# Designs tried in a protein design run: designed miniproteins, single chains, continued (3). Part 110

Each design is a single chain, and the fold is of that chain. pLDDT is the mean over its residues in the fold that is shown.

## One batch from the design tools (miniprotein)

Design m11825
Fold by ESMFold2-Fast:
Structure m11825 (fold): chain A 56 residues (1-56)
Amino acid sequence: EADLALLKQKPEELTSELLSEVQRIPFAHVKTVDAEALNLPNLSAADRQTLENLLE
């Protein structure tokens, strides 16, 4: 869908969903600090990949 392009340019939407995912984990606060940093508009593809590795 065309909205997919808008979602890619809105990292806040993506990081919000990731935050919800990590919060459900017992020690989510460990991964939450990383997700909080990625919530910045400075989110790059490299940072996204790092997050995926941390959120195993």
Scores: mean pLDDT 51

Design m11826
Fold by ESMFold2-Fast:
Structure m11826 (fold): chain A 80 residues (1-80)
Amino acid sequence: MIPELAREYVEKLAEMRRAGKPDEEIETLARQAVREIARLLGVPEEAVDRFIASHSTGQLEFVLLLAAEGRLDLVRSLIE
């Protein structure tokens, strides 16, 4: 399920922070996670690329938290 996948990504990001991973690695995973969730929601690739390019790592993580809570319609609307 998409919420379970989003939760897994949120937990991996938290683990990377606890392990002292560089911000660049955390940002890379956050971008990959948003792309994967958006793809599964059927969001057009162009819209996903624009969203990722115009939002901070913290904003991408907020979208992943919404997806983990099952707020999938809201996530789709925010990226489109």
Scores: mean pLDDT 87

Design m11827
Fold by ESMFold2-Fast:
Formats: structure tokens, sequence, C-alpha cells
Structure m11827 (fold): chain A 69 residues (1-69)
């Protein structure tokens, strides 16, 4: 229960950020989170997509910071 709640909170934050950068990937992450809420067997898949999305956002933010330095 707590793990799913944590995934929804963190994943929603990540998906919202990703929707501004890449709407298709943002929708995909949001859908994976929704699927995990209705089907616990989808939890690991949703967590993996959230982690991949976070890594992408961090890489893009780092690249932008380096270009603006």
Amino acid sequence: AQELLDLVREGTRVAAKLLEINPELGREVAQAIADAVHDPSKFDEARKKVEEARSLIESLEQTLADLLA
C-alpha cells in the first residue's frame, strides 16, 4: 500500500515534468502508473518507467546547465 502510494506521488511528479518536455513519453509513464494502481502485477513495470523517465529528465537538465554555464 505505501509503496504504491509512493510510486503514484513520485511518478505523477515525474510524468508531469516529462509531459512538458516529451508529451508522448509523459503520457506513457502516466498510463503505466494508472495501470499499476488497478493491477499490482504492473507495479514493477511502472516503477521502471518512472526511473527511466527521471534519468532522462536529469540528463536533459544537466546538458542544459552545461550549455548555459
Scores: mean pLDDT 80

Design m11828
Fold by ESMFold2-Fast:
Structure m11828 (fold): chain A 73 residues (1-73)
Amino acid sequence: SELEERLRELERRLEEAEAEKKRLEEELSKISTDTLEQLLRAIGTQLRIIGLEFEAELLRERIEELRREIEEL
């Protein structure tokens, strides 16, 4: 089923986004803010984490919608 294949692709993307977010969160926790350069890196990393969190939320919504469509068939 094309819907089932689409669901698997969205689930894969979600796993990738969540894995990348966890990696960046761990990286962020290791950044010292003793210098302006370090602070700017921390801010940049935090913005990327926020972006990934938003992406993951949208993917979860799409997965839920697609699961409902599959269950109605």
Scores: mean pLDDT 85

Design m11829
Fold by ESMFold2-Fast:
Structure m11829 (fold): chain A 93 residues (1-93)
Amino acid sequence: SKDKVYDDINQIAEALGLPKPDPSWSIGDQFKYLGDQAKSTSPSVASFLYSLADFATEKGLSAEEINDIIDGMLKVLGAKTPKELALKLKRLQ
C-alpha cells in the first residue's frame, strides 16, 4: 500500500515535470512539496495535492485510504493512471 502511494506520487511528479520528492519524507510532506511546486503553474493540481497532504496529515488517513481517494479521482476524471490524472487536472485551467 505505501509502495503504491509512492508510485502514485512519483507518477504525479513526472507528469508535472518536477523532481521526485525525497522518499524519506512523510506521504503528506511529499504531496505538500508537489503542491508547492505546482501552485504557480497549475492551481487546480496544487489544490488537489494540498487536499491529499491534509488527508494524510490533518485527517490522519492511511496509505490505503489515500490510494482509494486517488483511485476515485481517476474514475471521476476518466484517467487510467495518476500520471494521466495530473495531466487532466492541468487542462482544467
Scores: mean pLDDT 85

Design m11830
Fold by ESMFold2-Fast:
Structure m11830 (fold): chain A 82 residues (1-82)
Amino acid sequence: STKERLRELVERLKERIRAKDAEGVERVLAEIRELGLSEEEFREATKDFTPFERFVIENGVKTGQFRLAAQQLIGLHEAFES
C-alpha cells in the first residue's frame, strides 16, 4: 500500500540522514515525491521528525529542491545530535 511504502521510505530517509549520505537523501525524497501524497498522509508518516525537519522534508518534496533539503536535513541532524 501507499501508506506502507511511505513508511519504508521515511525509515530509509532517517537512515540516510544518520549516514550523512546527501545523495541517498536526495534519492529518497524524489521517491516520496513520485507517490503524489496528500499533506495529511505526509504529516502522519513524518510525525517522528521535529516540526522544522518536517517542514524541510515537505518543502523539498513539493518543490523538487532535493539537494537543498538533503543539506538542510543533514545539517539539522548534526546540530541536534548532542
Scores: mean pLDDT 82

Design m11831
Fold by ESMFold2-Fast:
Structure m11831 (fold): chain A 100 residues (1-100)
Amino acid sequence: MSVLEQALRTAKELVELAKEYYEETKSEKAEEVYSKLMAVQLFLEEYGHLLSEEQQQQVLRLLESALEKLKEAYEKKDEEKALQIANELETEISSIAQSS
């Protein structure tokens, strides 16, 4: 599996995790996290192939780190931390895309 395929798979796992939490809680913050992570997935589906291999690897590392942190935040029901993780991920991926 390519680096981009791994990144897309991890992004889908993040979206599904956020969707599940939103469906359980129906909270506004959980919906915002879900929306932000969907935006990240859609960006990678449309533009991920335009990133260099190094940029794709950086994105994969960010997504894997975000997935671990988001799982911990949801176990603790820390919606503020979950939103922070989603915001940081979106910002960092946008920065990588601008450096291409």
Scores: mean pLDDT 86

Design m11832
Fold by ESMFold2-Fast:
Structure m11832 (fold): chain A 71 residues (1-71)
Amino acid sequence: MMSKEEQMKFIEDDVQRQVDFAGTLPEDERRRLLEAQIGTLDGMIEANKDDPEIVERLKRLREELRRLLAE
């Protein structure tokens, strides 16, 4: 069983890999990938709504992706 910290690190590392990959894509494909990742984070936030610490970390990742879409 993964610890809460190990699970969050895995998610953070996965999001970073997806962001790095998105940077190699054409603009339209990059936007779609980042939007899909935001959708995944929204689902994780809903699934973990009773854990404020996890929710805050997931919301922070989501805001980072939103900034990349706005840039």
Scores: mean pLDDT 82

Design m11833
Fold by ESMFold2-Fast:
Structure m11833 (fold): chain A 97 residues (1-97)
Amino acid sequence: MLTTEELEELIKTKSKEEAVKEIEKLNEEAKELIKEIEKLDPELGKKLEEHFEKFWEAFKKKLDELSTEELVLLVAALEEAVELLKEALATLKKQKA
């Protein structure tokens, strides 16, 4: 996770529009990774898709109410989620190899 100093620097540097674009990019990456996971483990993939859809629905409903600081925190959280999905996919590929 970001330190307080790193978070403050990001907030200073990033516009709301830039943060939203990064969130949309990470959303597409997560969606692709979940589809690959579903091919190897359909049960896990469906559960991940359901959780991700609920998150995305909640995000869209609150988008106009979110501050730049909250958007930057969501970028960091989604980057961590994408890395975890990549690790899960790599593990499943090893198990199915």
Scores: mean pLDDT 77

Design m11834
Fold by ESMFold2-Fast:
Structure m11834 (fold): chain A 71 residues (1-71)
Amino acid sequence: SMEFRRRALAALHREMQLPEVSGDPKLRKGLLQVMGKVSEGEINSLEELRQALTEAGVPQHIIDRILERLR
């Protein structure tokens, strides 16, 4: 849904602004790839988002933080 995509992109964008993420080029690249998939409509659920973040090599504590924002 558009609501899910909007919230997912907001949560991902918020993570991109944190020093832990902004200072890590590999982590930034992984999150940008996931943001691209969300924007293109490839990710439409919380479980699909979790899977995509895992496949992109995003650390579990960052995945948990992103998903918590989408409660």
Scores: mean pLDDT 87

Design m11835
Fold by ESMFold2-Fast:
Structure m11835 (fold): chain A 74 residues (1-74)
Amino acid sequence: TAPASDEEIDRVAEEARNRALEIAKKAGLTPEQAQEVADYAEQVARDALRAGMSPESALRLGIAEAEKRVKELK
C-alpha cells in the first residue's frame, strides 16, 4: 500500500481538525483550548497517514486523541 497523497493527507487532516473543534466546543473549552485540541488532532492524523495508516484509521486516531486531550484540559 502506497502512503496517502499530499492532497489526501490535507483533506483527512482538515476533517480531523474540524471534528476536534466540534468536540472541544461541545465540551465547553475556551477558543484557545479548542484551537490547541484541533491543531493536535490535525498533527496526529498527518503523522499517522505519513506512517502508512489508512485515511479512516488516521481520522479515528486523530479524533480519539482529541477526546483524550479534551479530558486533560477539562
Scores: mean pLDDT 83

Design m11836
Fold by ESMFold2-Fast:
Formats: sequence, structure tokens, C-alpha cells
Structure m11836 (fold): chain A 81 residues (1-81)
Amino acid sequence: MEEENKELIEKFLELLLKEFDVELDEKEREDRLNAIESLLKKENKNYTPKEILDYFKKYLEETSRESSKPTIEKILKELEE
């Protein structure tokens, strides 16, 4: 489950970068992935993909502009289904 969530997180990041036409350096990608993985690891609990995406969205909302939220929600919806 965690492995599948890791793949989902990486896919979401790639889709987000593509939709926003943003290219992140390896360091920035690693930072975002580590932040999300810390959530999984913190309580030694398997999270659902939806919970992971919710965390990813929250993290991005803190670092992104309000105008980007609709696009982020669209990407999350695509990944859920």
C-alpha cells in the first residue's frame, strides 16, 4: 500500500508540473516527496491514496497561489479516478 501511495504521489507531482508548465529541480522534488512520506512514516500507518492526495494538496496550497487551487483540484480528481 505505501509503495502504491508513493507511485501515486510521484504521478501527482508530475501531472501538477505538466499542468502548471513548471519544472522542478531534483532537490525540490525530493523535498516535496519527503514531506509527504514523513506523513506516512510518522505513525507507521498505511494511508489511502485519497488521504495522501489530500496531504499533497494541502502542502501545495501552502506554497501555491489561490488562483492555482482549481487546477490542483482537477489533478487530484484525475488521480482519484
Scores: mean pLDDT 63

Design m11837
Fold by ESMFold2-Fast:
Formats: sequence, C-alpha cells, structure tokens
Structure m11837 (fold): chain A 98 residues (1-98)
Amino acid sequence: KRYTPLDAARKLYEIALDAYKNKKPVEEFVKKASREGGAVLLELSSSDALPEVRALFNLTLSIYSKIKGDEVGAKFYLEKALKDGEGIEEVQKAIKEA
C-alpha cells in the first residue's frame, strides 16, 4: 500500500470536513488526523510539496481553526489555500464545500 502526500492531504481534508459539518469536538478530529497523517505532517508542510498538497493541507488547517472557534486562524489558512490552489479545480471545489 503506497500513500502519496496528495492522498494524505485528501484524507486529512475529508476528516476535517466531516468533523466540522457533523459538529464533532476538536479532540475527536485531532485523534483521527494523528492516526491517518501524523507521520506525513512533515511532508505536507514541506516547501517542496506540490501546490495542490499545500492548498489542501492549509484548507484542512482552516477547517480545524473553525472547529476551535479561531476565526483569525481560519482566515489566515484559507488565504494560503486560495493562493496555492489558484487554477486547481479540486481545491476550488473543496473550498466551496468548506
């Protein structure tokens, strides 16, 4: 089984979106995210990561900030997701769903 950084970013985004839409506590999200992507976080935060990977990861952090009630953090990470996701249909669709 081979996971790419993009697969990990997609999975973390799905976990965050599910937690946000179903109003799950932050601790539940953190536990699930750690299980799926704890070892991959360093790769997702790399400056060498593909724009799509960085955009989905920053969108995940924006959603996580919303779950915490951190509106400033949510805005900050959303701006980064928009910048790295420019022209990428998958990212634009994900932003619209969040």
Scores: mean pLDDT 76

Design m11838
Fold by ESMFold2-Fast:
Order: C-alpha cells, then structure tokens, then sequence
Structure m11838 (fold): chain A 73 residues (1-73)
C-alpha cells in the first residue's frame, strides 16, 4: 500500500515534468522525462492490483503517444 502510494506520487511528478518539457519545446528534455515516466509507471504496475494495472497500461500508452508527438514535430 505505502509503496504503491509513493510510486503514484513519483508518477504524478514525472507526468508534470513531461508536460513542462513538452510545453517548453525541449525535445531532449521531453525524451528524458518520457523515459523516466515510463519507468515509474512500469514499477507501479509491478506492485499494483490487476484492475490498477489496466489503468496504468492506458496511462503508459497515452504518455508514449504524447512523447512521440512532441519529438516528431
């Protein structure tokens, strides 16, 4: 429970960092932030329930799409 909550907060922080990097147009920072967020979501998935894992898979896909769009343009 505590470990999952900690990882959820780290994921939120990483999401904020990714959004800021995308808004700034910094492709290098966006790539790094996206990679870090992906790693944190995968860590959270390893300790989460089956129901929570489905939610995290959707979040990971959305993050990947946003990162790809930001660095492709």
Amino acid sequence: MEEQKKLEEEVKKAEKELKEAIAAGDTARTSQAGRRLSEKIRELMSVASEEKQKELEERLKKMDDETVRAIAK
Scores: mean pLDDT 75

Design m11839
Fold by ESMFold2-Fast:
Structure m11839 (fold): chain A 55 residues (1-55)
Amino acid sequence: MAQEFYDMVKKLLDQGDSLQQALIKAANELLKRHSTEEVSKAVAAALPQVKAHAA
């Protein structure tokens, strides 16, 4: 889950999306097949890696 979220965000950032847009799009994609709680946990776990990549 966390790795899947990070991979989605990385792909969106590579496409030219802002960090905020990438986070929103990736979270919405995961919400199609996962609960809000599962997605929130994945986002929290992946966030340090996402911030390091986006900096």
Scores: mean pLDDT 78

Design m11840
Fold by ESMFold2-Fast:
Structure m11840 (fold): chain A 65 residues (1-65)
Amino acid sequence: MLEELRKEAEKLAEELKKLLKEEYGVDPEVKVSEDGKKITITFKNGTVHTASLEEVKKFIEIVKN
């Protein structure tokens, strides 16, 4: 359901933001799409990257392991 997907995406976005800050020393804005299917990362220099939930999950798993 949309609400469950969005809640999962918000949790992933928070973990991703913390991970990027702790491991890479960057502090981007991390935002979940309205449908909960995508996460948008905005860096302080204005660079924007959009990733799927699957991509974010894989990234977090690789970096934490």
Scores: mean pLDDT 77

Design m11841
Fold by ESMFold2-Fast:
Parts: C-alpha cells; structure tokens; sequence
Structure m11841 (fold): chain A 99 residues (1-99)
C-alpha cells in the first residue's frame, strides 16, 4: 500500500466515524450501527494488507479518532454513541494484537 492509499484510508475512516457520531446525535442508532459494521469490515481489510506497519498506522489512527469522539459522546451523555465508539476501539485493538 503506498503513502497516498494510507492517507486516503485514514481520511475515509475518519469521515465514517464522524458520520457514525452524527447519526447517533440525531438518534438514528440504526444508521450508526450500520456505519459501525462497515467500519469494522474496512478495518478487517486493513489488517490483511501486506505491510504490518501500514496496517498498524491506519488502525492506530482509527483508535485516536474514535477516542476523540468517545470523549465528546461522554460529555454529551450519549450512551449509545459511547458503546458504538468503544466497540470500534476494541475491534481495532484486537486487530493490532493479531498483527
């Protein structure tokens, strides 16, 4: 995976996490859960790339973005958003352990 693909993957995942949090803030938890599922599928694909360093960089970037949104969700008392963001963080952390 080249550097342009890495940055594109990071931006795409950040956009999807932002969309998940936006849907959760609207009370559209069905849409938020669908985005969680799609994010996890993308992360599974990222973990399978030939370069472990690239996979690790993208997975760590995803955890950082999700943690930032988790802090916002906790401050707003959005328990469903907290659970969805924690689920994404756990999934990415488990993928890192398998690299």
Amino acid sequence: MDDNNVESAKRGLTSMIDALYDEAKKGNYGGARLLEHQIKLILDGIAEVESKDVALEVLRSTIRTAREKLEEAEKEGNKEAVLLLESIIRHAEELIKKL
Scores: mean pLDDT 86

Design m11842
Fold by ESMFold2-Fast:
Structure m11842 (fold): chain A 96 residues (1-96)
Amino acid sequence: MLKLTFPAKEVTVKVGETAEFVGQLDKLPTEPVLVQVLKNGELVELSDRLQVKVDLEKGTVTLTILDAQPEDSGKYTLVVTVDGQVTSGTVELKVV
């Protein structure tokens, strides 16, 4: 069973700082890797401020929020699809 684990499930940053969540897959992924991001249960679009990086060698999925704003606070769920398997992990961002 494919599993995504975030060691840090909650991150608090100040306005204007970068928030980063690094998730670890229990198996090294093969291409293609599809990642969707939900914020408070709603699908969000990736942008210059909201980025996802997949590292195939390390098996990591990293969510990065640049120039964090108060409205960026919330629960982020990453849905990862690899080799017909789906897994998800949820993290919380607090911007103060």
Scores: mean pLDDT 84

Design m11843
Fold by ESMFold2-Fast:
Structure m11843 (fold): chain A 76 residues (1-76)
Amino acid sequence: MEEWQRTLEELKKKFGIEFEETPKTKEEFARQVAEIARRLGVPYSVGALLRIPPEEWLPLLLRSLSAGRVLPVPAP
């Protein structure tokens, strides 16, 4: 289960996102991820996340956050 949390932690560090509650099940974890994507304007269903293996969650989550958020601009 920690492997699921690692995905969130990496995203939190890169995009500065934090969760108030720690997910107990992968379903709750996927729900939080889907909610973030939805809030950023990138609709992502919990079912879609559950059907995808954890390895693919990282690139998908990063793309979802990047798409919803302004493109990363390197500091001059």
Scores: mean pLDDT 60

Design m11844
Fold by ESMFold2-Fast:
Structure m11844 (fold): chain A 100 residues (1-100)
Amino acid sequence: ETLVRPKSEEIKKLLKEAGVTQDELTLSELYTVLREYFLRKGELKPVGFSPEDRGKYKVTSEKAKELLKKYGITSDEVTDEDLRKFLEKAIENGDLEIVE
């Protein structure tokens, strides 16, 4: 189970806005919290309600688009896999630190 700690001010602010009070979370908890936060804000919207659209989201806000572009995700439609890759890129870029 991978524990991560936010390092960049941008990611710290994002987690604070998402209601995260812990200094450390598992990668799975972080993914779940951020996805649910963006869905609540309407910054991610399910592409459709059909089985083939499951786990697919439309990025609706320019702020969310710019954040994802910073981590190499340039599509207006993203999958759950793309969102996990965003977190992996944040670790690679030093915005998230793995706690051992």
Scores: mean pLDDT 76

Design m11845
Fold by ESMFold2-Fast:
Structure m11845 (fold): chain A 59 residues (1-59)
Amino acid sequence: MEAAEKGAKEAEEAGKKGDGKAAARYGRQISLEALKQGDVEAAEKADLRGAGAAGKAGM
């Protein structure tokens, strides 16, 4: 869904600023929103993007 894509982009921007925690948090929030709509696939993608951005910032 569009909102999940938007949140993923915001998470990426937070990661670029070195804010891995914010990136992970945004991804988790969008993941929960997608789950409420029954979009398990979108939720997984949002969660993975947030985790990936945080992981790269921590590495």
Scores: mean pLDDT 66

Design m11846
Fold by ESMFold2-Fast:
Structure m11846 (fold): chain A 103 residues (1-103)
Amino acid sequence: MKLAKNAAEAVSTFVPKGSKVAVLSVDEELGRAIAEELEKKGYEVTIVRNAQEAIDFLKNGAAAAVVVDSEERARQLAQESGAAALRVGREGDLSAFLLLPRE
């Protein structure tokens, strides 16, 4: 899956190896593929089940979250967590966003 590789590559560009990364995906298979690619790159990956878990993970020391959903949902998560949202890929109707907490 091209989107999973693009998302993992974006994380490897902006986030130090060994960091904690959350994955939230409306597509469970794509979420697992992103997690696997990140684990291969040496990240500590947690697959979260909902937006609140992703926000809590970012507030509690995660270096990043990868969100696969709509742009509106990703930007809402960024606003609630104080994170910046970067679009890292698109495939069909799915968009992947990298959320980077500020400070």
Scores: mean pLDDT 80

Design m11847
Fold by ESMFold2-Fast:
Structure m11847 (fold): chain A 64 residues (1-64)
Amino acid sequence: SSSVSSKISSLNSEISRLDSDIATLRALLARSTDPGVRAALRDGIADLETQRTNTRNQLNSLQS
């Protein structure tokens, strides 16, 4: 169902998943010493943070 309530639930679940993934990559970055690995992790974190912001903006639009 494409109801607003279903979409809100889906977006909330996606934000929770993104928060967990970001936290995991940040933990990996904190213990990584290789410059190439650290650069890749920062890029991954930045990408996930962008996705999280976009998902939150969608959620806010539906709840405003």
Scores: mean pLDDT 88

Design m11848
Fold by ESMFold2-Fast:
Structure m11848 (fold): chain A 88 residues (1-88)
Amino acid sequence: PLEPAPREHFEEVLEKALEYAKKGDYQKAVSLSVSAGILFSAGGDNIGAFRGLSEVSRAISESTEDPKLSEDFLEQSKRSEELLKRLE
């Protein structure tokens, strides 16, 4: 039988998302961060989900040389941080 994925699985997926963000593979970074967020949210950890999304968005914003992508992902990070404040 399949057991529920452990919380550590989210942290591993998030770490990979952050590495892809730093390498400039933003599609993989976003995809993995969303997958990680879904895993944490499904486990009842909405705070962990939005924190992970905020961290990946900020990493993309800081790593990209594209000013528009930097601005868009910085705003996404800020929105995730505001949602975190509402959940805390």
Scores: mean pLDDT 72

Design m11849
Fold by ESMFold2-Fast:
Structure m11849 (fold): chain A 78 residues (1-78)
Amino acid sequence: DLEYLKEILEKNKDDPAVVAAASIKIALLLPPDSPEAVRYGELAAEAAREISTSLDEEIRKMEEGFKKVNEELEKLKK
């Protein structure tokens, strides 16, 4: 749900893993050619740069980010 993902992103703007995960999910819900989808894709890429210089740490933090987003979505959908 687009509105819930935007709310999660706003609440967690200082957590780059959550910003990256939420931005990816938002971009996937929008039409691929939309300026908004491109913007969220760019935001996800920028947030990913801040997560880690190590690939293993990047993967772990992204998994944590996606888990947090999914948990917040469950709370907001109820």
Scores: mean pLDDT 76

Design m11850
Fold by ESMFold2-Fast:
Structure m11850 (fold): chain A 68 residues (1-68)
Amino acid sequence: MPSLKELLNELKQAVDNKAPKSEIDKIAEELYEKADEIERDPNASLFEKAEAGLARMAASVLRKVVDK
């Protein structure tokens, strides 16, 4: 599976390229699933969990920009 950084970068590029909302939603959902995996992983560092939380927030902001 792609990394959080790769998924966030894909989401940013899709928004910049004005991709269909369905494609943007799909990428955001994959990012949320990856963030949830990291948050549920007992071996993940505190920093990795914080990075996952920040990525989820960034994805939510990008989705809202597209919805307007």
Scores: mean pLDDT 77

Design m11851
Fold by ESMFold2-Fast:
Structure m11851 (fold): chain A 97 residues (1-97)
Amino acid sequence: NPEEELRAFTGLYTSDPEKRQRISTAFVERASPEELLRLLREATSLTPEDVEKIIESIESGMPQEARDALRADLRRLLAERRDPGLERLLAALEKHR
């Protein structure tokens, strides 16, 4: 379930901040840019809170090279279709560069 996986990735299923951060970081560290892009593509919608948590997890766990690859993949996906959630995620990645 892509939505459930995305929610788990953002840590929205736990109220423990340390456990939430650990789950999000571990997911980002293990997920390739392609796997993360697949989950984002299959999600029905992203809230601003989801976008911020994804960015926070990317910056804490994802190497710069992987972030650059994800940014390039998001640009390619957005060239094929319009998605407000993906556009917000790309803008947030550009802002936090």
Scores: mean pLDDT 61

Design m11852
Fold by ESMFold2-Fast:
Structure m11852 (fold): chain A 64 residues (1-64)
Amino acid sequence: SSRLEALRAALLRTVDTLLSRGESNEYIKSVIDFMIRYWIEKRGVPESDAKELREEAYKYIEEK
């Protein structure tokens, strides 16, 4: 849970940073996908948690 919360916070901070730089939603989504893929492959994040994180990050981008 604490690990998932930290990963969620990292994703949302990345979104906020890229939005503040004027990056497109398409670019931001590609960065999020890259981060999530890295966490699955290198940190053993379960695909179910990765799916939840992706959906939350995408919703956050679209609601801004």
Scores: mean pLDDT 85

Design m11853
Fold by ESMFold2-Fast:
Structure m11853 (fold): chain A 81 residues (1-81)
Amino acid sequence: SEEEVEKLLERIDKGTENALKYIETASPEEAELVVRLAEQEARLTVEELKKKGYPEEHIERVEKHLKERVERLRRKAEEIK
């Protein structure tokens, strides 16, 4: 449903903020692991939504937020190297 998608997007955004704070105090190796896990989770999340028959519009919105998440985490990880 639309409400479930909105809650998922909110969880993604909050998770991103928490991960960014973690990276600030993490080693370069720990930061790289966070980025790789975020990339894997993004792929799995999109796959699950497709399997569950979510509308294309909802999948695109989630995929966009997950892409932004990975990009922000990657930039932060590069800053601490």
Scores: mean pLDDT 86

Design m11854
Fold by ESMFold2-Fast:
Structure m11854 (fold): chain A 68 residues (1-68)
Amino acid sequence: SLPSDDEVEETLADMILAFTYNAAKQKGLSKEEIEKLVKETGDYLLSKAKNPAVKERIKKRVEEIIKE
């Protein structure tokens, strides 16, 4: 009943990206600054991910957040 390592990694990546976006918005950063920070955070997470499926998930999540 515990999530797989990949599911944990995806969930943690989603949480980190969401936290980064929300923290930047709360600080009053511009849309351009928020987009840059989210992309940089995504690149960092991609560099740490080993599973291609997790990498695909991270890329999609970055795109979803930036569209807001």
Scores: mean pLDDT 82

Design m11855
Fold by ESMFold2-Fast:
Structure m11855 (fold): chain A 76 residues (1-76)
Amino acid sequence: TALGVPESIVEGLRKLGYDVREVASVDEIPEDTKRLIVQNVDYEALTKRLPTLKELQGLDVLDDEVPSSVFEAFRK
């Protein structure tokens, strides 16, 4: 699942054989998401959403400045 990620990166992932679902907001992220890729998102909303994503195995953040709270929420 991809949120805020440029189309060129999404197409690159699909070309590598990944099934990528694009969403427009944090609220649209499915609860059964196993891998999440984000860029330029509302990190406060993402931090609150991450603990509810019980199936989430991997989080990739493409921004240069990422709050540590995002990664802490992913681990809980």
Scores: mean pLDDT 70

Design m11856
Fold by ESMFold2-Fast:
Structure m11856 (fold): chain A 81 residues (1-81)
Amino acid sequence: MELEKELEKLMEEYRKAVENGDFDKASEIERRINRLLAEAGEKATTPEEIQRLGDLAYRYEQFRDEVRRRRANKIRKEKEK
């Protein structure tokens, strides 16, 4: 529960940083998310914990890729103006 809540909070902060053009902050948040997932992975000992962690990591990767793709499209559009 706490891991999912912290991850969702960091993901939302990452999205806001990217939208605000604060890429240094976005990179810092990404490092925090990666460290959080790595630490959770070291503590995962049951198949259920490993599967849950895998699902959370997959959700983060999809979210990150979507945020990055939207940013790339926005920058491209802004350069055309």
Scores: mean pLDDT 77

Design m11857
Fold by ESMFold2-Fast:
Structure m11857 (fold): chain A 55 residues (1-55)
Amino acid sequence: SEIEERIKSLKTIEDISALGGELVRNKAPLSYFVLLGKAQEALMGWTKDLDEALA
């Protein structure tokens, strides 16, 4: 699915938030929100680990 590929390519929290808004407006299936949540968790985890390494 094009949407699933877009979710996997997201690099920033801002991009995740923007796509999430589009999915809400289009009443997308819950499965897309689950994938979006996983992408956000991966990005946040990576960022947190980097912050700890730099501290």
Scores: mean pLDDT 71

Design m11858
Fold by ESMFold2-Fast:
Structure m11858 (fold): chain A 70 residues (1-70)
Amino acid sequence: SMEERLEKISFVDTYLNKKLTPLKKEGKLTDWQVTKISLEAYEKARDPNVTKEELLKFIDELIEKAVKEQ
């Protein structure tokens, strides 16, 4: 439903801010990496079959990969 999609987007936004802000401040992620992770997370959140738990795992995996790449 629309309410579920809006709730997922809000949840993702909150989690991204919590996780990405300190990593960006510490120089562990570039502006481009932050943008890319955010876009991929929001796109995943649009899938009605994706749960909040799956979104958290997806975001954590994207962050881990980005930090290790450069």
Scores: mean pLDDT 84

Design m11859
Fold by ESMFold2-Fast:
Structure m11859 (fold): chain A 79 residues (1-79)
Amino acid sequence: GPVSISKFPKELVDEIREIAESHGFKLSDQDIAEILEMAKALNVDKETLLKAVEEAAKRAKSEEEIVTLVMRILLRETT
């Protein structure tokens, strides 16, 4: 099906992708879209989101774990 990533700013998508790639991970458009949809739902600012992605990428063992860890970090920071 169509990837919802196209509804998000390209610059933000690219920054998330670059952070993950700097740690050896290739996030799919679907993975990035899921992260961005969660950030939007929680009304998270760009700085908080990018810090969460960086923290997740440092600890993760897979692309799937990055998505899971970002969601956990964002919920922690916004609860």
Scores: mean pLDDT 81

Design m11860
Fold by ESMFold2-Fast:
Order: C-alpha cells, then sequence, then structure tokens
Structure m11860 (fold): chain A 63 residues (1-63)
C-alpha cells in the first residue's frame, strides 16, 4: 500500500540525515527502485552549507 511504502521511505530518509547529499541520494534511489510503478514518489532533501542532509520529506501517491 502507499502508506506502507511511505513508511519504508521515511525510515530510509531518517537514516540519510547527516550523510553527504551524494551518499544520501544513492541510498534513497536504491529504496525508490523497490517501489512499484503504480506509485509516484517524491523525495525532497535539504542540505547544509557542508553538503550534509539536514531534512528529508517523502510523499507517495498513486500514479
Amino acid sequence: TAESLKAMLQRAARDAIGLPVEEATRLLEEEKARVPADFQVTITLTADEDGRVVSAEVEVAPA
């Protein structure tokens, strides 16, 4: 379900906080690849001046 997929991606997003943007992006793209094509996923990352992720927002909706 969209709710279960959102929970999975939100967990990955929390784990990405504090990582360099490049590493966080790789991790989240791997998790997104596991989502069925019937769903639209939006992940928004915010980074600090050092390029480390300070927040991540995840939305999952039917495509």
Scores: mean pLDDT 79

